# Designed miniproteins, single chains, continued (2): the designs that were tried, part 36

Each design is a single chain, and the fold is of that chain. pLDDT is the mean over its residues in the fold that is shown.

## One batch from the design tools (miniprotein)

Design m5228
Fold by ESMFold2-Fast:
Structure m5228 (fold): chain A 90 residues (1-90)
Amino acid sequence: SMIEKLKKILKKFEEELAKAKSTEEELEVTLKAAEEVRKLFLSEGTEQGKELAKSIDEFIKKLEENKNDAEKVKSLINIFKDAIEKIIKA
């Protein structure tokens, strides 16, 4: 299911974040996870999946725009993690 695939993406994301040594590495790990989530949403073939994928695209853009602000990157990473956890629990 989509939820089981999201759980696997989130678990791998958390493991890779724990290994990150810098904000640049945290950013790279988060962008990779966001792209995997985006592809998963598109693979559902639904209008809701397309809208969710668009929201991920907007998140990626926001993360890139703030890449030089470590506190903002950290905040955005937490927002991303929380959003995925809420989808899993719904």
Scores: mean pLDDT 86

Design m5229
Fold by ESMFold2-Fast:
Formats: sequence, structure tokens, C-alpha cells
Structure m5229 (fold): chain A 100 residues (1-100)
Amino acid sequence: EKEVKAANYYTAAGIQIVAAELYLEEFGDVETAKQALRDAVDNLEKALDYEEEIGADKSTLEGLKRMAERVKELAEKVGDSETVARAQKIIDRIEKRLKE
């Protein structure tokens, strides 16, 4: 159950990151890109919550970290400081787990 939920949130975040890139690069739609990034960071937070509870392996945590880093990069480009801060918290949380 938790593994399925983690996978679903992870997949949703990935789709939303791709959507944000598409809206920003192809359509110049900054507001839609911002919304996609906010949805992505929410889904990454939920994926990480479930992965933390089930004891995710290092490769899964590294995947989530790369996605959070990409959200942070795109959020910086669109000037969404709240999403930048949320993505950084995800990165910090994952780095703490990887250090253990």
C-alpha cells in the first residue's frame, strides 16, 4: 500500500516537472509552469513521506533528490521563492537520510 502510494506520487511529480519545462520553454506560460512546480513539490513531499516510512533504498532517495533539485532550478527561473524553499527542504531531508 505505502509502496504503491510512494510510486504514484513519484510518477506524478515526474510528469509535473516535464509539464513545467514544456510550459516554460515552449509556451512561455510562467504561471502554468509555477502551478505545475507547486504540484510537483507537493507530490515529492508525499512520496518522500511514504519512502521514509517504508525505508527507501539509496537509489530511490537519489532519484527523489534529483527531481527536487530540478524543481528548485525551475522554480528559481520562474521566481517562485516558496517552491525553491520547499524543494531545498526536500533535498536537505534526503541528504540527512543518505548520510545515515
Scores: mean pLDDT 86

Design m5230
Fold by ESMFold2-Fast:
Structure m5230 (fold): chain A 74 residues (1-74)
Amino acid sequence: SRIETLVAQAREFLARGDVDSALVLLQNAASSEPVTPENRALLRELVAEIRAAHPDDARVQAAVDQIEAELDAR
């Protein structure tokens, strides 16, 4: 699926240390793509991993909060 592809691309950016690019992809996925229960679970899982990996980065935490809020609104 589109969301599975975006999640895989985001994981690739994270593997390179490019958290900002990963967050942009996930924000776009949460706000513009159709969100099914399965897709929401995939997005929440990766977002939780990013949150746990960057506990001291206020910008990353804020971006994660925005993505979760968008998913909760759907």
Scores: mean pLDDT 80

Design m5231
Fold by ESMFold2-Fast:
Structure m5231 (fold): chain A 86 residues (1-86)
Amino acid sequence: MAEKIEERYKEIEEVEDPSEEEIKEAEEEAKKLKEQLETAEESPEARELLAKYMIAEAILKLPSADEETKKALYARIEVLKEWLAE
């Protein structure tokens, strides 16, 4: 996972900030997933929930991050989305 994120980071040339609607959706998603994760046992389902939570948290951090950090956050989002699609 970490190696895939680092490789994707090198391929990203620019990062567009998420829209206000995307930020609101990520905030609600993060709240929901955090509540689910607090009661979840370690399982494949919990790992999927954690990945979704990490994506939402990364989206929330994007607008306030510096350019270098935005690139790293976007790489994390893309790799986690690809993992979830499998």
Scores: mean pLDDT 76

Design m5232
Fold by ESMFold2-Fast:
Structure m5232 (fold): chain A 93 residues (1-93)
Amino acid sequence: MERLIEEVRELSELPLEELVERLREELERAIRRQAEKLGAPEELVERALAEIDGLIAEAVAAGVPKEYLAAEIVRARHPELTSEEMQAILEEV
């Protein structure tokens, strides 16, 4: 738990532009990994990536704190994390 909290903290120290770029890359990696496991067609992957890009842009425009963007990177890297574990990390950061 402590290591994941530190990862979120370190990521949240990055400039917003760099944090958004890393989030986009990690989410793309997670989506492609899941698509490969499910045998999903490339058209579905492209649609999911376009939706994620829109959501990131909307979150940035809404002024979502950097800690939340950093937490989404950690979630994408660690798909085994439960919603409860992620909430605990966010409460400590």
Scores: mean pLDDT 79

Design m5233
Fold by ESMFold2-Fast:
Structure m5233 (fold): chain A 106 residues (1-106)
Amino acid sequence: ASGSVEVLTLPNGKRVGVVELEPGLEDEALNLMLAYQDDYDAFLVLSEEEYPELLERLKEEISKPVLYLQVKSEEEKQQVLEQILQGKLPEKAKVIVDTGLDEIFS
């Protein structure tokens, strides 16, 4: 199973791993974030649908900042990625894990 992580480098040098969540791949997404959490300063999780059980597991298991955003189109995704690349916290982003978030998006 192939989970993909896109890396965004912010103006302050911090690295955000973008995880696109697909139905039925919730455990793969969690395992991917657990495996690579030391390689990233934060994670951005994107999906078309909300996955409450996964979001609760992320709160318990991930020690890096985790943002969640529901995106229904490629255009919404690109707008979110552009905000992150500018060092801005997207207004619609749900903060799942806030540990060190202020060091990423100051």
Scores: mean pLDDT 80

Design m5234
Fold by ESMFold2-Fast:
Structure m5234 (fold): chain A 71 residues (1-71)
Amino acid sequence: MEKEKLIEEILEFLKKKGASEKTLEKAREIFEKLSTEELKSVLEQLKEREESLTPEDLETLIEGAVEALKE
């Protein structure tokens, strides 16, 4: 339950920042594989970088995470 709440909060943050539906789908798959502590760290980092995050930065971060998890 805690994990699902964190995933939903992160996805809402990304959506608010202009992430595409495709990017949100990839992000959900990644976040389902992460631990609760890793998800908390991701959310904290996103909130700290809120002013500097562009949609392009979000896509780059999520693509990098997808590649790392596939290895």
Scores: mean pLDDT 73

Design m5235
Fold by ESMFold2-Fast:
Structure m5235 (fold): chain A 66 residues (1-66)
Amino acid sequence: MDEDIDLAMKYISVGVEKANGDDKTAELFRKYSIDEGVPVLEAMLKAAEESGAPKSEIEELKKIVE
């Protein structure tokens, strides 16, 4: 669980850096994973999508979630 959260944060950070250089994706991830109780990998995917991450990054995350 903690390892999954750390991995998710690393992927989100890389995606955010490529998309806009903002940590808004991390805030969205906290909202989905902690507040909403969404599974870590799914929360990571939702945060990336809402922050405007490139489609290629989203497809990579989907492969990990599935």
Scores: mean pLDDT 64

Design m5236
Fold by ESMFold2-Fast:
Structure m5236 (fold): chain A 91 residues (1-91)
Amino acid sequence: SRVEEALREREKLLEESKEEFEELKKYLGLTDEQLAEDSLLEQQVLSIAQIKVLLKKGKKEGFEAFEEIKEYVKNNPDDELLKKFLEFLEK
């Protein structure tokens, strides 16, 4: 079914993004405890890790998300966390 296919693709992306998630966590200097206490931050870090995987694979969805992050940085130039997300995606 389409739902089962979407779930399998999501699980694969999650597995592939684990390494990028750990690298981003280290780059940001975040602990597991800090991420456990801030569910929004944890979701943001996971989303950036998934975007990095999609970019490395040359996926359209990755490039579209990357352009959205660039626009967010442009509109929020004082947001240091958002700038670090962009820097991570550019590496």
Scores: mean pLDDT 80

Design m5237
Fold by ESMFold2-Fast:
Structure m5237 (fold): chain A 63 residues (1-63)
Amino acid sequence: MREEIEELAEKAKEAIENKDFSTAASLTAAIGVLASTLPKDSPEYQLAVEAIKEINKLSDELA
């Protein structure tokens, strides 16, 4: 699970850097779905939330 979230986050950030915002949005949604299946106090949930925040910040900066 952790590795899956990290891989999705990395690919989403790469998509944003390439200005492929539609792919980044799809990958961000996938992270959100995974987060919804995790306990809120889990490290994996916090990792997913943090990843989504970083992706959104990068998207705002490069949009």
Scores: mean pLDDT 80

Design m5238
Fold by ESMFold2-Fast:
Structure m5238 (fold): chain A 56 residues (1-56)
Amino acid sequence: MSPEILALQKELHEKGYDVPVDGIPDDNTKRAVGRYIVDEKLSLEETQRLLSLLQP
């Protein structure tokens, strides 16, 4: 469980993504992050930052 992942999950959930708010980087959280990256057209740098949070 990570406070950064919990904060990320809350933000994604508020933006309408189907993600649990439990601070655990499970498959649902990883899929939501992947969709968020594509939907918002995030930079490579921001993408790498988000993916690093999912590797406990």
Scores: mean pLDDT 77

Design m5239
Fold by ESMFold2-Fast:
Structure m5239 (fold): chain A 67 residues (1-67)
Amino acid sequence: SELVKKIIEEARKKLEEYFKKNPNPSGKELQKLIDELADELAEKYGISKEFARNAVSVALAEVLKEK
């Protein structure tokens, strides 16, 4: 789905921006970021929080592979 790709790409961009400002986040900081970003994307796109968290997790895996 084009929408799914758009959501993952938006999550990737926000995660990349965060890591530029905080390159070594703690596990707690990273979990808070994931939860906040998932809630934001769920509200923005009218999708479930579970779906949004899965999209953020995919985006995070992609960002971490490019580090």
Scores: mean pLDDT 83

Design m5240
Fold by ESMFold2-Fast:
Structure m5240 (fold): chain A 63 residues (1-63)
Amino acid sequence: SNSEVLNLATAADILGIQLPAKHFVLLVAGKLPVSTLAAYLQQKSGLSVEELLKIAEQAKQQK
């Protein structure tokens, strides 16, 4: 869903992981698959999807 994609993008920003330009284009267009972004972030961070989503949720609660 769009919410999961945005949460994963938030986790990437918090972790300092730069998204490839093609992922940004698809994200802005609302066409980036959750699985595509999740696989990329797992490769770059070594974290699970659950851990990435938890990072995004914690950031939202701190404003």
Scores: mean pLDDT 79

Design m5241
Fold by ESMFold2-Fast:
Structure m5241 (fold): chain A 100 residues (1-100)
Amino acid sequence: SESEELLKEAIEGEEQLKELAKNSNDRELILLELDRLITQYEIYKKKFEELGDKESAELFDKHVEQLKEAKKNIEEGKLSNEELVELLEKHIEEIRKLLE
């Protein structure tokens, strides 16, 4: 389904940012890629709403807010790369449950 393809694309985006956070100390690059992921997830939320997929839309709304908070905490020096990786792993698991 179109929802399943969007969920798979979202997992790929989270995995890419997770890999960047594991392998790089470039805070500016991590923040740039986090902003890109937030923007993409706001688009995915709207697409899920258009498809009538309320469950995915609600999950992605939650993920957008959590990613925005993570961005703020990274900018303030309050969130480590390891904590960002843990958040992204949790998001991937929650998205995978929607594919079951």
Scores: mean pLDDT 89

Design m5242
Fold by ESMFold2-Fast:
Structure m5242 (fold): chain A 81 residues (1-81)
Amino acid sequence: MAKELEERGEKAKPYIDKARKAIEEGDLKTAEEYAKKVYEIDEISGLYLFGDVYLAQGDYEKAKEYYAKAQALFDALQAAE
């Protein structure tokens, strides 16, 4: 059951690592591009990365919005029976 989510996580991991590295280096355009790729593979991880990108840009309102969306989607998946 969790196998498909684990496989998506493994596929997304190199892009997550690249997005985080780009955020650390201040290359927010590259970080946003990798966040978009992660979102296509793993929506929840992608939403968290968009939050991190907006936080790094100083857009705290958008960062909060994307973190809330990621958390809501995560909670909805856990609540699904």
Scores: mean pLDDT 79

Design m5243
Fold by ESMFold2-Fast:
Structure m5243 (fold): chain A 64 residues (1-64)
Amino acid sequence: SAVAETLTELARLLAELLKVESEEKAFERVLQRGRELGVETYTRMMVAETRRTGKVAESVRFAP
């Protein structure tokens, strides 16, 4: 689905940002991008799970 593809791109962006930025800055940038792409709710869920587990959440867990 388009949502799953978009979340996969955002998960990749989050993984790259976490290599070069603080966790807080990486999450904020990904949340902002998710808002711009109209998938804010799913992006917020992905960020929350990533924060909980310490690993970038798999997009397929949140796609319908």
Scores: mean pLDDT 79

Design m5244
Fold by ESMFold2-Fast:
Structure m5244 (fold): chain A 80 residues (1-80)
Amino acid sequence: MEEFIEGIKNNDESPKTVARFAGVLDLVIIASSVKGLPAEKTLQEQAKLAKKAIEAYKAGNYEEAAELVKKVLELGEKGD
């Protein structure tokens, strides 16, 4: 996990880091659209943060993107 967050901060364009970043955020966004899932409200909150993380990454603000991804993951841990 730390390596993944560090990769985002350092603009690690390795296929593994990019795929992991996109996969985690896509999964959260997709999950937030499915009704009847446990912790549906938590997933919706994670999706909002995930969208902000994507925008920060696109803007070249990798530090902010990394912090937002970290918050998404921490919120998920508490949601179960």
Scores: mean pLDDT 66

Design m5245
Fold by ESMFold2-Fast:
Structure m5245 (fold): chain A 64 residues (1-64)
Amino acid sequence: MDKLKKIRDMLLKGDQKGIDEFAKYDPDLAESARELSKDPDKEPARTIVRSSMILKLDNIIKKL
């Protein structure tokens, strides 16, 4: 539980380590986020992917 909350906090702060840790739960979505992190000018897609990762973690936490 605490590990998932730490990943969520890292994603909210934009920490790359959060994306790497998230890859253990959803590698495809994490790869999309990693590629978008290289293109900061892709604001809508970057925000959408971040929100999707957070929602995914919230759903995993909810099932615990």
Scores: mean pLDDT 76

Design m5246
Fold by ESMFold2-Fast:
Structure m5246 (fold): chain A 100 residues (1-100)
Amino acid sequence: SYQEILDRGIELIRKLTRLLIEQLERGVITEDEAEAILRGDPAAVERASPEIQRIVDEIKELEKKLESNPVYYTALSIEKAGAIFEVRLHAEELRRRREE
């Protein structure tokens, strides 16, 4: 069902976001790199860990399955946009703490 595909996509995006935030906190990646990975930028994904590559590839497969249904495709796109916002917010918080 489209709902099961969407639910799996949301689960994977949330897992990916947590991994990227952890790497940002450790100074392993930049905010721009994290956003590029969330967008599925091939160059950024190729430089990421194998676990992140696998998650991004699975998200892309789920996006393809949802392309014919605009409601579910849009819902997954909104989740990805929210993930990018969470990364930006977290990166800004880390910058503010370093300036204190």
Scores: mean pLDDT 88

Design m5247
Fold by ESMFold2-Fast:
Structure m5247 (fold): chain A 110 residues (1-110)
Amino acid sequence: KIEELAEKRGVSPIVVETEIEIGKLLAKLLEKKGLYEGAEKLRKLMEEGSPVDKHLVEFLNTMEKNNTSIESVSEATGLALRLIGVHINAVLGLEEEMKKQLEDMEKELE
């Protein structure tokens, strides 16, 4: 299934795998914030094989809708930019850099 999605989009399988891991991290963050509806929407996007930009937009929209502070939106935007960096590293084939970034972000969500 990952290989099929990668061929359909003209990217390497590692890019699709990275997008799935990004979606998982975003869903975990929403669950930790008690935003379960947003987390479920992200999981559906992952199951549909939606590209990472749709995951990031849904995540940011959920955070904005459910947070009233500029600080919360700013933190969410910062996380989204870091995840875009992870995706770029995956596209460039920088697998070690990508894995380290994902590991660091997962630790921050603990």
Scores: mean pLDDT 73

Design m5248
Fold by ESMFold2-Fast:
Structure m5248 (fold): chain A 94 residues (1-94)
Amino acid sequence: SMLEEVEELIEKLKKAKTEGEMIEQIVELMSLAQRALEEEPLEVAREILEKVIEALEEYLKNNPDLSESVKEFVEEAIEGARRKLEEVEREIEE
């Protein structure tokens, strides 16, 4: 169900037309990633984090005309998700 939720949120992000909607969907994606870390097996949390990072990176590439504030917000979200992914990968390898 969380994998379905992440895919639904990615589709909502792609359809977002206002900066407010974009930020809202990104916050929801980051919230879902945090819930996955708390509720799911590490391997599933890793998959969700990888999907979130990929979607946010693709979003930046496909939306070059985003305002600077939204670009910075997305870049900070990507960095946060990458740090969480590194922590998960360390726990899996330990």
Scores: mean pLDDT 83

Design m5249
Fold by ESMFold2-Fast:
Structure m5249 (fold): chain A 65 residues (1-65)
Amino acid sequence: SELNELNAEAVKLYNQVRDKLSEEQKEEVNKLFDEALNALKNKDYEKATKLYQELISLLKKAENE
């Protein structure tokens, strides 16, 4: 599913860039993961998709900085 692919991409990116993340960025990443998982638990697939996309965008920015 698209959501499984987005989660896998986010986890992979996080593992690649986690050592470059500030404490504040790590807190934001953890918050976005928690919110995405909570949205999935509530079957809010549109919200979960948006949260994973925000997470991936944040992680890609960290990779390029």
Scores: mean pLDDT 84

Design m5250
Fold by ESMFold2-Fast:
Structure m5250 (fold): chain A 87 residues (1-87)
Amino acid sequence: SVMEEIDKILEELEKLRKESELDPRLAEQIDRLIAKARASTDPKEKAALAEQVVKALAMAGVQKDDQALLERARELSKRLAEIREKL
């Protein structure tokens, strides 16, 4: 299901956030977005919140010159976009 596909992306985003040395304030904001996305019963809202997490991680990758974080965020962004086309 679309909801299960988004939840898999959220699991990978949570893992990426934990593997990344982020500013504590940014980490807290990302954790809140992931929690809201997990709690959402609307697939469009869930996908939009996941997209916000992807953008936050991608911006952190740019600011830290962390190529691995950037590439992983871009991969997850593409997968999320494919899911959003089904909504």
Scores: mean pLDDT 86

Design m5251
Fold by ESMFold2-Fast:
Structure m5251 (fold): chain A 78 residues (1-78)
Amino acid sequence: MDELLEKAGEALKAGDYATAAEYAKKAARESFRVDPRSPRALTALREVARAAEQAGDHATAAEARKEYEEALRFGSEA
């Protein structure tokens, strides 16, 4: 999980929001397999969505936001 979050951060720093979203999504899925209540991956998805939106990458922002909403729904039901 930490390696995936690190790669997401590096991609954000490079302005590659699509790659950042992909790694944040993988981190969220790994987090939910181990601990459905882990907030770290949720925070990463939210940060990717915000950064992409601010950069004008609305498609990547929407994708990260969808994954974030799905993760919140799953955690709430669990």
Scores: mean pLDDT 70

Design m5252
Fold by ESMFold2-Fast:
Parts: structure tokens; C-alpha cells; sequence
Structure m5252 (fold): chain A 108 residues (1-108)
């Protein structure tokens, strides 16, 4: 599936961005878990709901920094605006899901 390939490319870009920023092992684990959950949803034929601007604006500073770096890397890797948009959408999905997983971990 093209969507599965784009999701995997988005994950690789996020991991590259995290390596350059020096993100913690905890953030890496949450990103990997978010990717695995999204992959299962795509494989099950579920439509992934688009990330809202409000969800992006609520990202913790460290995840927002990863997002901004990932967007820069997408532009370096592809000159196709449609592919850039699709990759950026999957980066948004992974990082917003990672933020929700972090909130669940610290929910008391």
C-alpha cells in the first residue's frame, strides 16, 4: 500500500530528526509505538482522521521541534508538493499519537 510506505518513510524522517536533536529514548519509544498503532489501523483498512491545527498547537515543545525538523527533511528529500504534503500529514499523525501516548503514561 502507498499509505503504508508513506507512513514508514515518515517514521524514518522523524527518527533522523530525533537523532539530530538528541531526543530521549522515551520519546523514541513513544514514536515507535505510535507508528505501530497507525500501521495496524491502515492494515485494518481504517481511515485515519486528519490532525487538526489545535492538536498540532498542543504538542509539547520537544515534539514540536521534532515536527519542524522533520518538515525541513521532507523538503530536502522530495521536490513533489503532493508527496511532501502526504509525508507531512503522516509525520503529524505519528507525533500527535505519540503525545497522546505520553499523556496516557502520566495520567493519574
Amino acid sequence: SEDEKLLEEAKKIILEAMDEIGASPLVRMLVNKAFEELKKEIEAGKKIKPVTQEELDRLPDYLREIYEKAVEKIKEKSTDPEKQKKLENYVREILVRAARLLEELFAS
Scores: mean pLDDT 85

Design m5253
Fold by ESMFold2-Fast:
Structure m5253 (fold): chain A 71 residues (1-71)
Amino acid sequence: GMAMLEEELTKRSAEAVEGLAMGAVMAAGGTPTSAETLEAGPYSGKAVGRGTAGTFLVEGSREKGVTVRPI
């Protein structure tokens, strides 16, 4: 991700974790033209998302930003 994206994600503290994780998956290679599936629960900063490139693990928090890794 870009520094600007990381800053934007951390400033989305009012949004649900699903929203932050979906944004990170899209930034990591998902396309907005298809149905990316994001599965997130009430957890401490981890989610599983699916983009066109496959399945991604999203880690982080609203304060620190998130990272996305392929799995």
Scores: mean pLDDT 45

Design m5254
Fold by ESMFold2-Fast:
Formats: structure tokens, C-alpha cells, sequence
Structure m5254 (fold): chain A 70 residues (1-70)
């Protein structure tokens, strides 16, 4: 069903967020050795996190609409 497909997509995106959070923790350990590269990596991770969170929010809104109408 469409509801099941959306739930599966949200689940996959949540796993992607967990991976990004793990990478962010790793990048923090690099900061004393290469502050500029660390900052660039943190910026890219922040952008990816924002994109994924936005997609999850859109899917959650759609899921609520579908569940409320059915």
C-alpha cells in the first residue's frame, strides 16, 4: 500500500540520519588535526541532515493525511 511504502521510506531515511550522526562524531575527533577540513565536513553533513529531515517531514505529513482520510 501507499502507507506501507511511505513508512518504509521514512524508516530508511531515519537510518541515514543515524549514519550522519555517527560520521559527525567521527569528524569531531579530527578537529584538532585539521580544523578547516573538519569544518567543511561538518557543513556538508549539516546540509545532508537538513535535506533528509525535510524529506522525512514531508513524508510524515503525507502519511498523517492518508491515515486521517482512511
Amino acid sequence: SEIDRIKEEIRRLQLDLDVIQAFRAMVDTLEPYDPERSAQLKQRLAQQEEEIRRRIEELEKKLRELEEKQ
Scores: mean pLDDT 85

Design m5255
Fold by ESMFold2-Fast:
Structure m5255 (fold): chain A 77 residues (1-77)
Amino acid sequence: DLLERLEAALAPVAAELDALLAASRAAIDAGDYATAAALTREAGRLAAEAAAPASPEAAAEILARAEGLAEKLEALA
């Protein structure tokens, strides 16, 4: 199953991803949308890099979603 392979691929970076996403959320709550956008892009890159060997399609989708969210956050800054 692709989801099982993605879960295994993301497991080594799960803690770092959780930390980056938590930091991004804290930045949003503080009104620091520029920092939130940067952290969102960083989390997206880390997740996509980890996912790419298991699924290039999933990696591309992760990057696209992270970039779209980061652009929306920057628009609020």
Scores: mean pLDDT 83

Design m5256
Fold by ESMFold2-Fast:
Structure m5256 (fold): chain A 100 residues (1-100)
Amino acid sequence: DIEKVKEEIIEEMVKLAGELLGLEEEELEELREKLKKAKTIKEIIDIIDELIEKARKRGVEPEKIKEFERKMTTLVVTLGLLEAEESFEKKLKEEKEKKS
């Protein structure tokens, strides 16, 4: 369930980049791969920051960039909470298997 929700969040991120920043199909596929390869929330934030900088340089409307930032922040927070929950559950399973 958690893995499926994470995949849905990544797909929503890709969709927002296409809709609000006007990324082409090839750029959206590269974004999807980068997000899937990201090991930390910090890496995802860095990917988002790079997209925002590129969008500003391409002359994307400031209002669309702000909406993208707002929506992406919500998705990043949600993803972080899911990773924290997964890490906590994994830790609990390890503690049950490693009896002192």
Scores: mean pLDDT 79

Design m5257
Fold by ESMFold2-Fast:
Structure m5257 (fold): chain A 95 residues (1-95)
Amino acid sequence: SMEELVEKYKKELYDVALSAEAALDTLSQGTGRPVSQEERLLYAGGRVYDKAMELLRNSKTKEESLAVQKALDEVNKLLDYALETGVPVSDLPPP
């Protein structure tokens, strides 16, 4: 169903955001350089966008493309909320 496709793609995009955040935390700890919340979300947002574009290129049906777009919108809302609150994405409930 469309709902199942949206949930699948939300999970994939959310996992990309978490991986991006973890990678920056590792880099920050290794270098001693603090990373701002804006830098974290810019990087995570970029990785999520790249993954969404990959999923869109691989979409074979209009329903799949629409599901990717809906999933991206929901994950972007979560990233916007993280930016507004200063809370790490990992501390927010999944979309």
Scores: mean pLDDT 86

Design m5258
Fold by ESMFold2-Fast:
Structure m5258 (fold): chain A 70 residues (1-70)
Amino acid sequence: SSLRQQGDQYERLGREAYEAGNYEEAVRYYLQSATYYYQAGDTQQMEQSLGNALRAAREGDVSVPGNLKR
């Protein structure tokens, strides 16, 4: 489906941005990917893209307080 193909494309763009250290850009691409996967009904891929967006956000701008401070 075109929606799933768009999800795959934005996931690749997110990965490339993440590998380049462009975390804000990676978040944007991963969120766009998740939106397309959601519209395609691909919950597993949507959840993976959301997880990737959260990881990029933590490295770029968001400090997530956890119960386990190392």
Scores: mean pLDDT 80

Design m5259
Fold by ESMFold2-Fast:
Structure m5259 (fold): chain A 87 residues (1-87)
Amino acid sequence: DYKETLLRAIALLLRAIGAELDVDAEAAIEAAEELLRLAEEHPEDEFLKRLALRAAELAVEAARKAGDKEAEERARELLERARELLE
């Protein structure tokens, strides 16, 4: 099951990367939210936490490029949550 979790996390990061390139703030936020939830479910997994942080950073960039202030606020909240997991 953990192998499936890891593959899902990698797929979510790839979705966040693609969404940022497409300037699709909602898709980037959705991928970041799912990856952050996955990292929160596995609090001992440093790798999942790092992936969640990167996805949240990509979501902030996507929202910023889109000029969507509400999406940027949502993405920044995800980024703060991801940073807290690494402290």
Scores: mean pLDDT 88

Design m5260
Fold by ESMFold2-Fast:
Structure m5260 (fold): chain A 87 residues (1-87)
Amino acid sequence: EPLFKRMKEDLERYLELAQKEGPEAVERAENLKVFFEDKETFKKILADYFEKLSKITDNWEEQAAKISREFLDKMIEEGKKIKEEKA
């Protein structure tokens, strides 16, 4: 729960920064924020993320970067789905 609160605060800051870059950046940040509001989906995807990280045995930086990109993409995609269901 402390981690979730910290990540929410980071997302609020990210949304403020995105507003300076334009509408597309704002939409991406909003989708990510919507994902964070679904605590159950967040926990499930976060657990998968840590499981994948724990299996890295070589090329840590490259593998971790790849897994982190996949994690970010999953968060944004799931947030978009949640937003579409509420619309």
Scores: mean pLDDT 70

Design m5261
Fold by ESMFold2-Fast:
Structure m5261 (fold): chain A 71 residues (1-71)
Amino acid sequence: MSAEELQNQLAISTAQDELERAYKDKAELEKMLQKAKNTGSQEEVEKLEAQIRQVEATAKAYRDELEQYKV
């Protein structure tokens, strides 16, 4: 394996780990969002929805990075 291939593998692994973390964070936030909806707290719902959007943006960035390595 070349040093360049090794660096690409490391970048792919790092992006995959960060993406997995983002999906776990999103799952926890969605769980909290369900609880907030059940309690009728509109303020908490809006706050959690904003946090979910931020996590989704982060996940998209890492997915886009991973697409660069697919050929």
Scores: mean pLDDT 81

Design m5262
Fold by ESMFold2-Fast:
Structure m5262 (fold): chain A 76 residues (1-76)
Amino acid sequence: DIRTDPKLQEDINLGMAYIARGVAKVNGDDYSVEVIDDLIKRGATPEQILLAVKLSTARDNNDTKKIAEYEKKLKE
């Protein structure tokens, strides 16, 4: 059985956000670093921070469609 714990999911999402921030910084993606830092500083939800993580990954892969999708969701 799969046991889901909302707090554990939030902790995982936050950890993934910090990992993606490190990746973005190494890749020179200062915009994604600033977006992630801003979201963390503003007390954004783990889900919003995970969305910024996905944006960073899409930029690393030059996935223009995913970049546009995630940027739109972050503005909502």
Scores: mean pLDDT 71

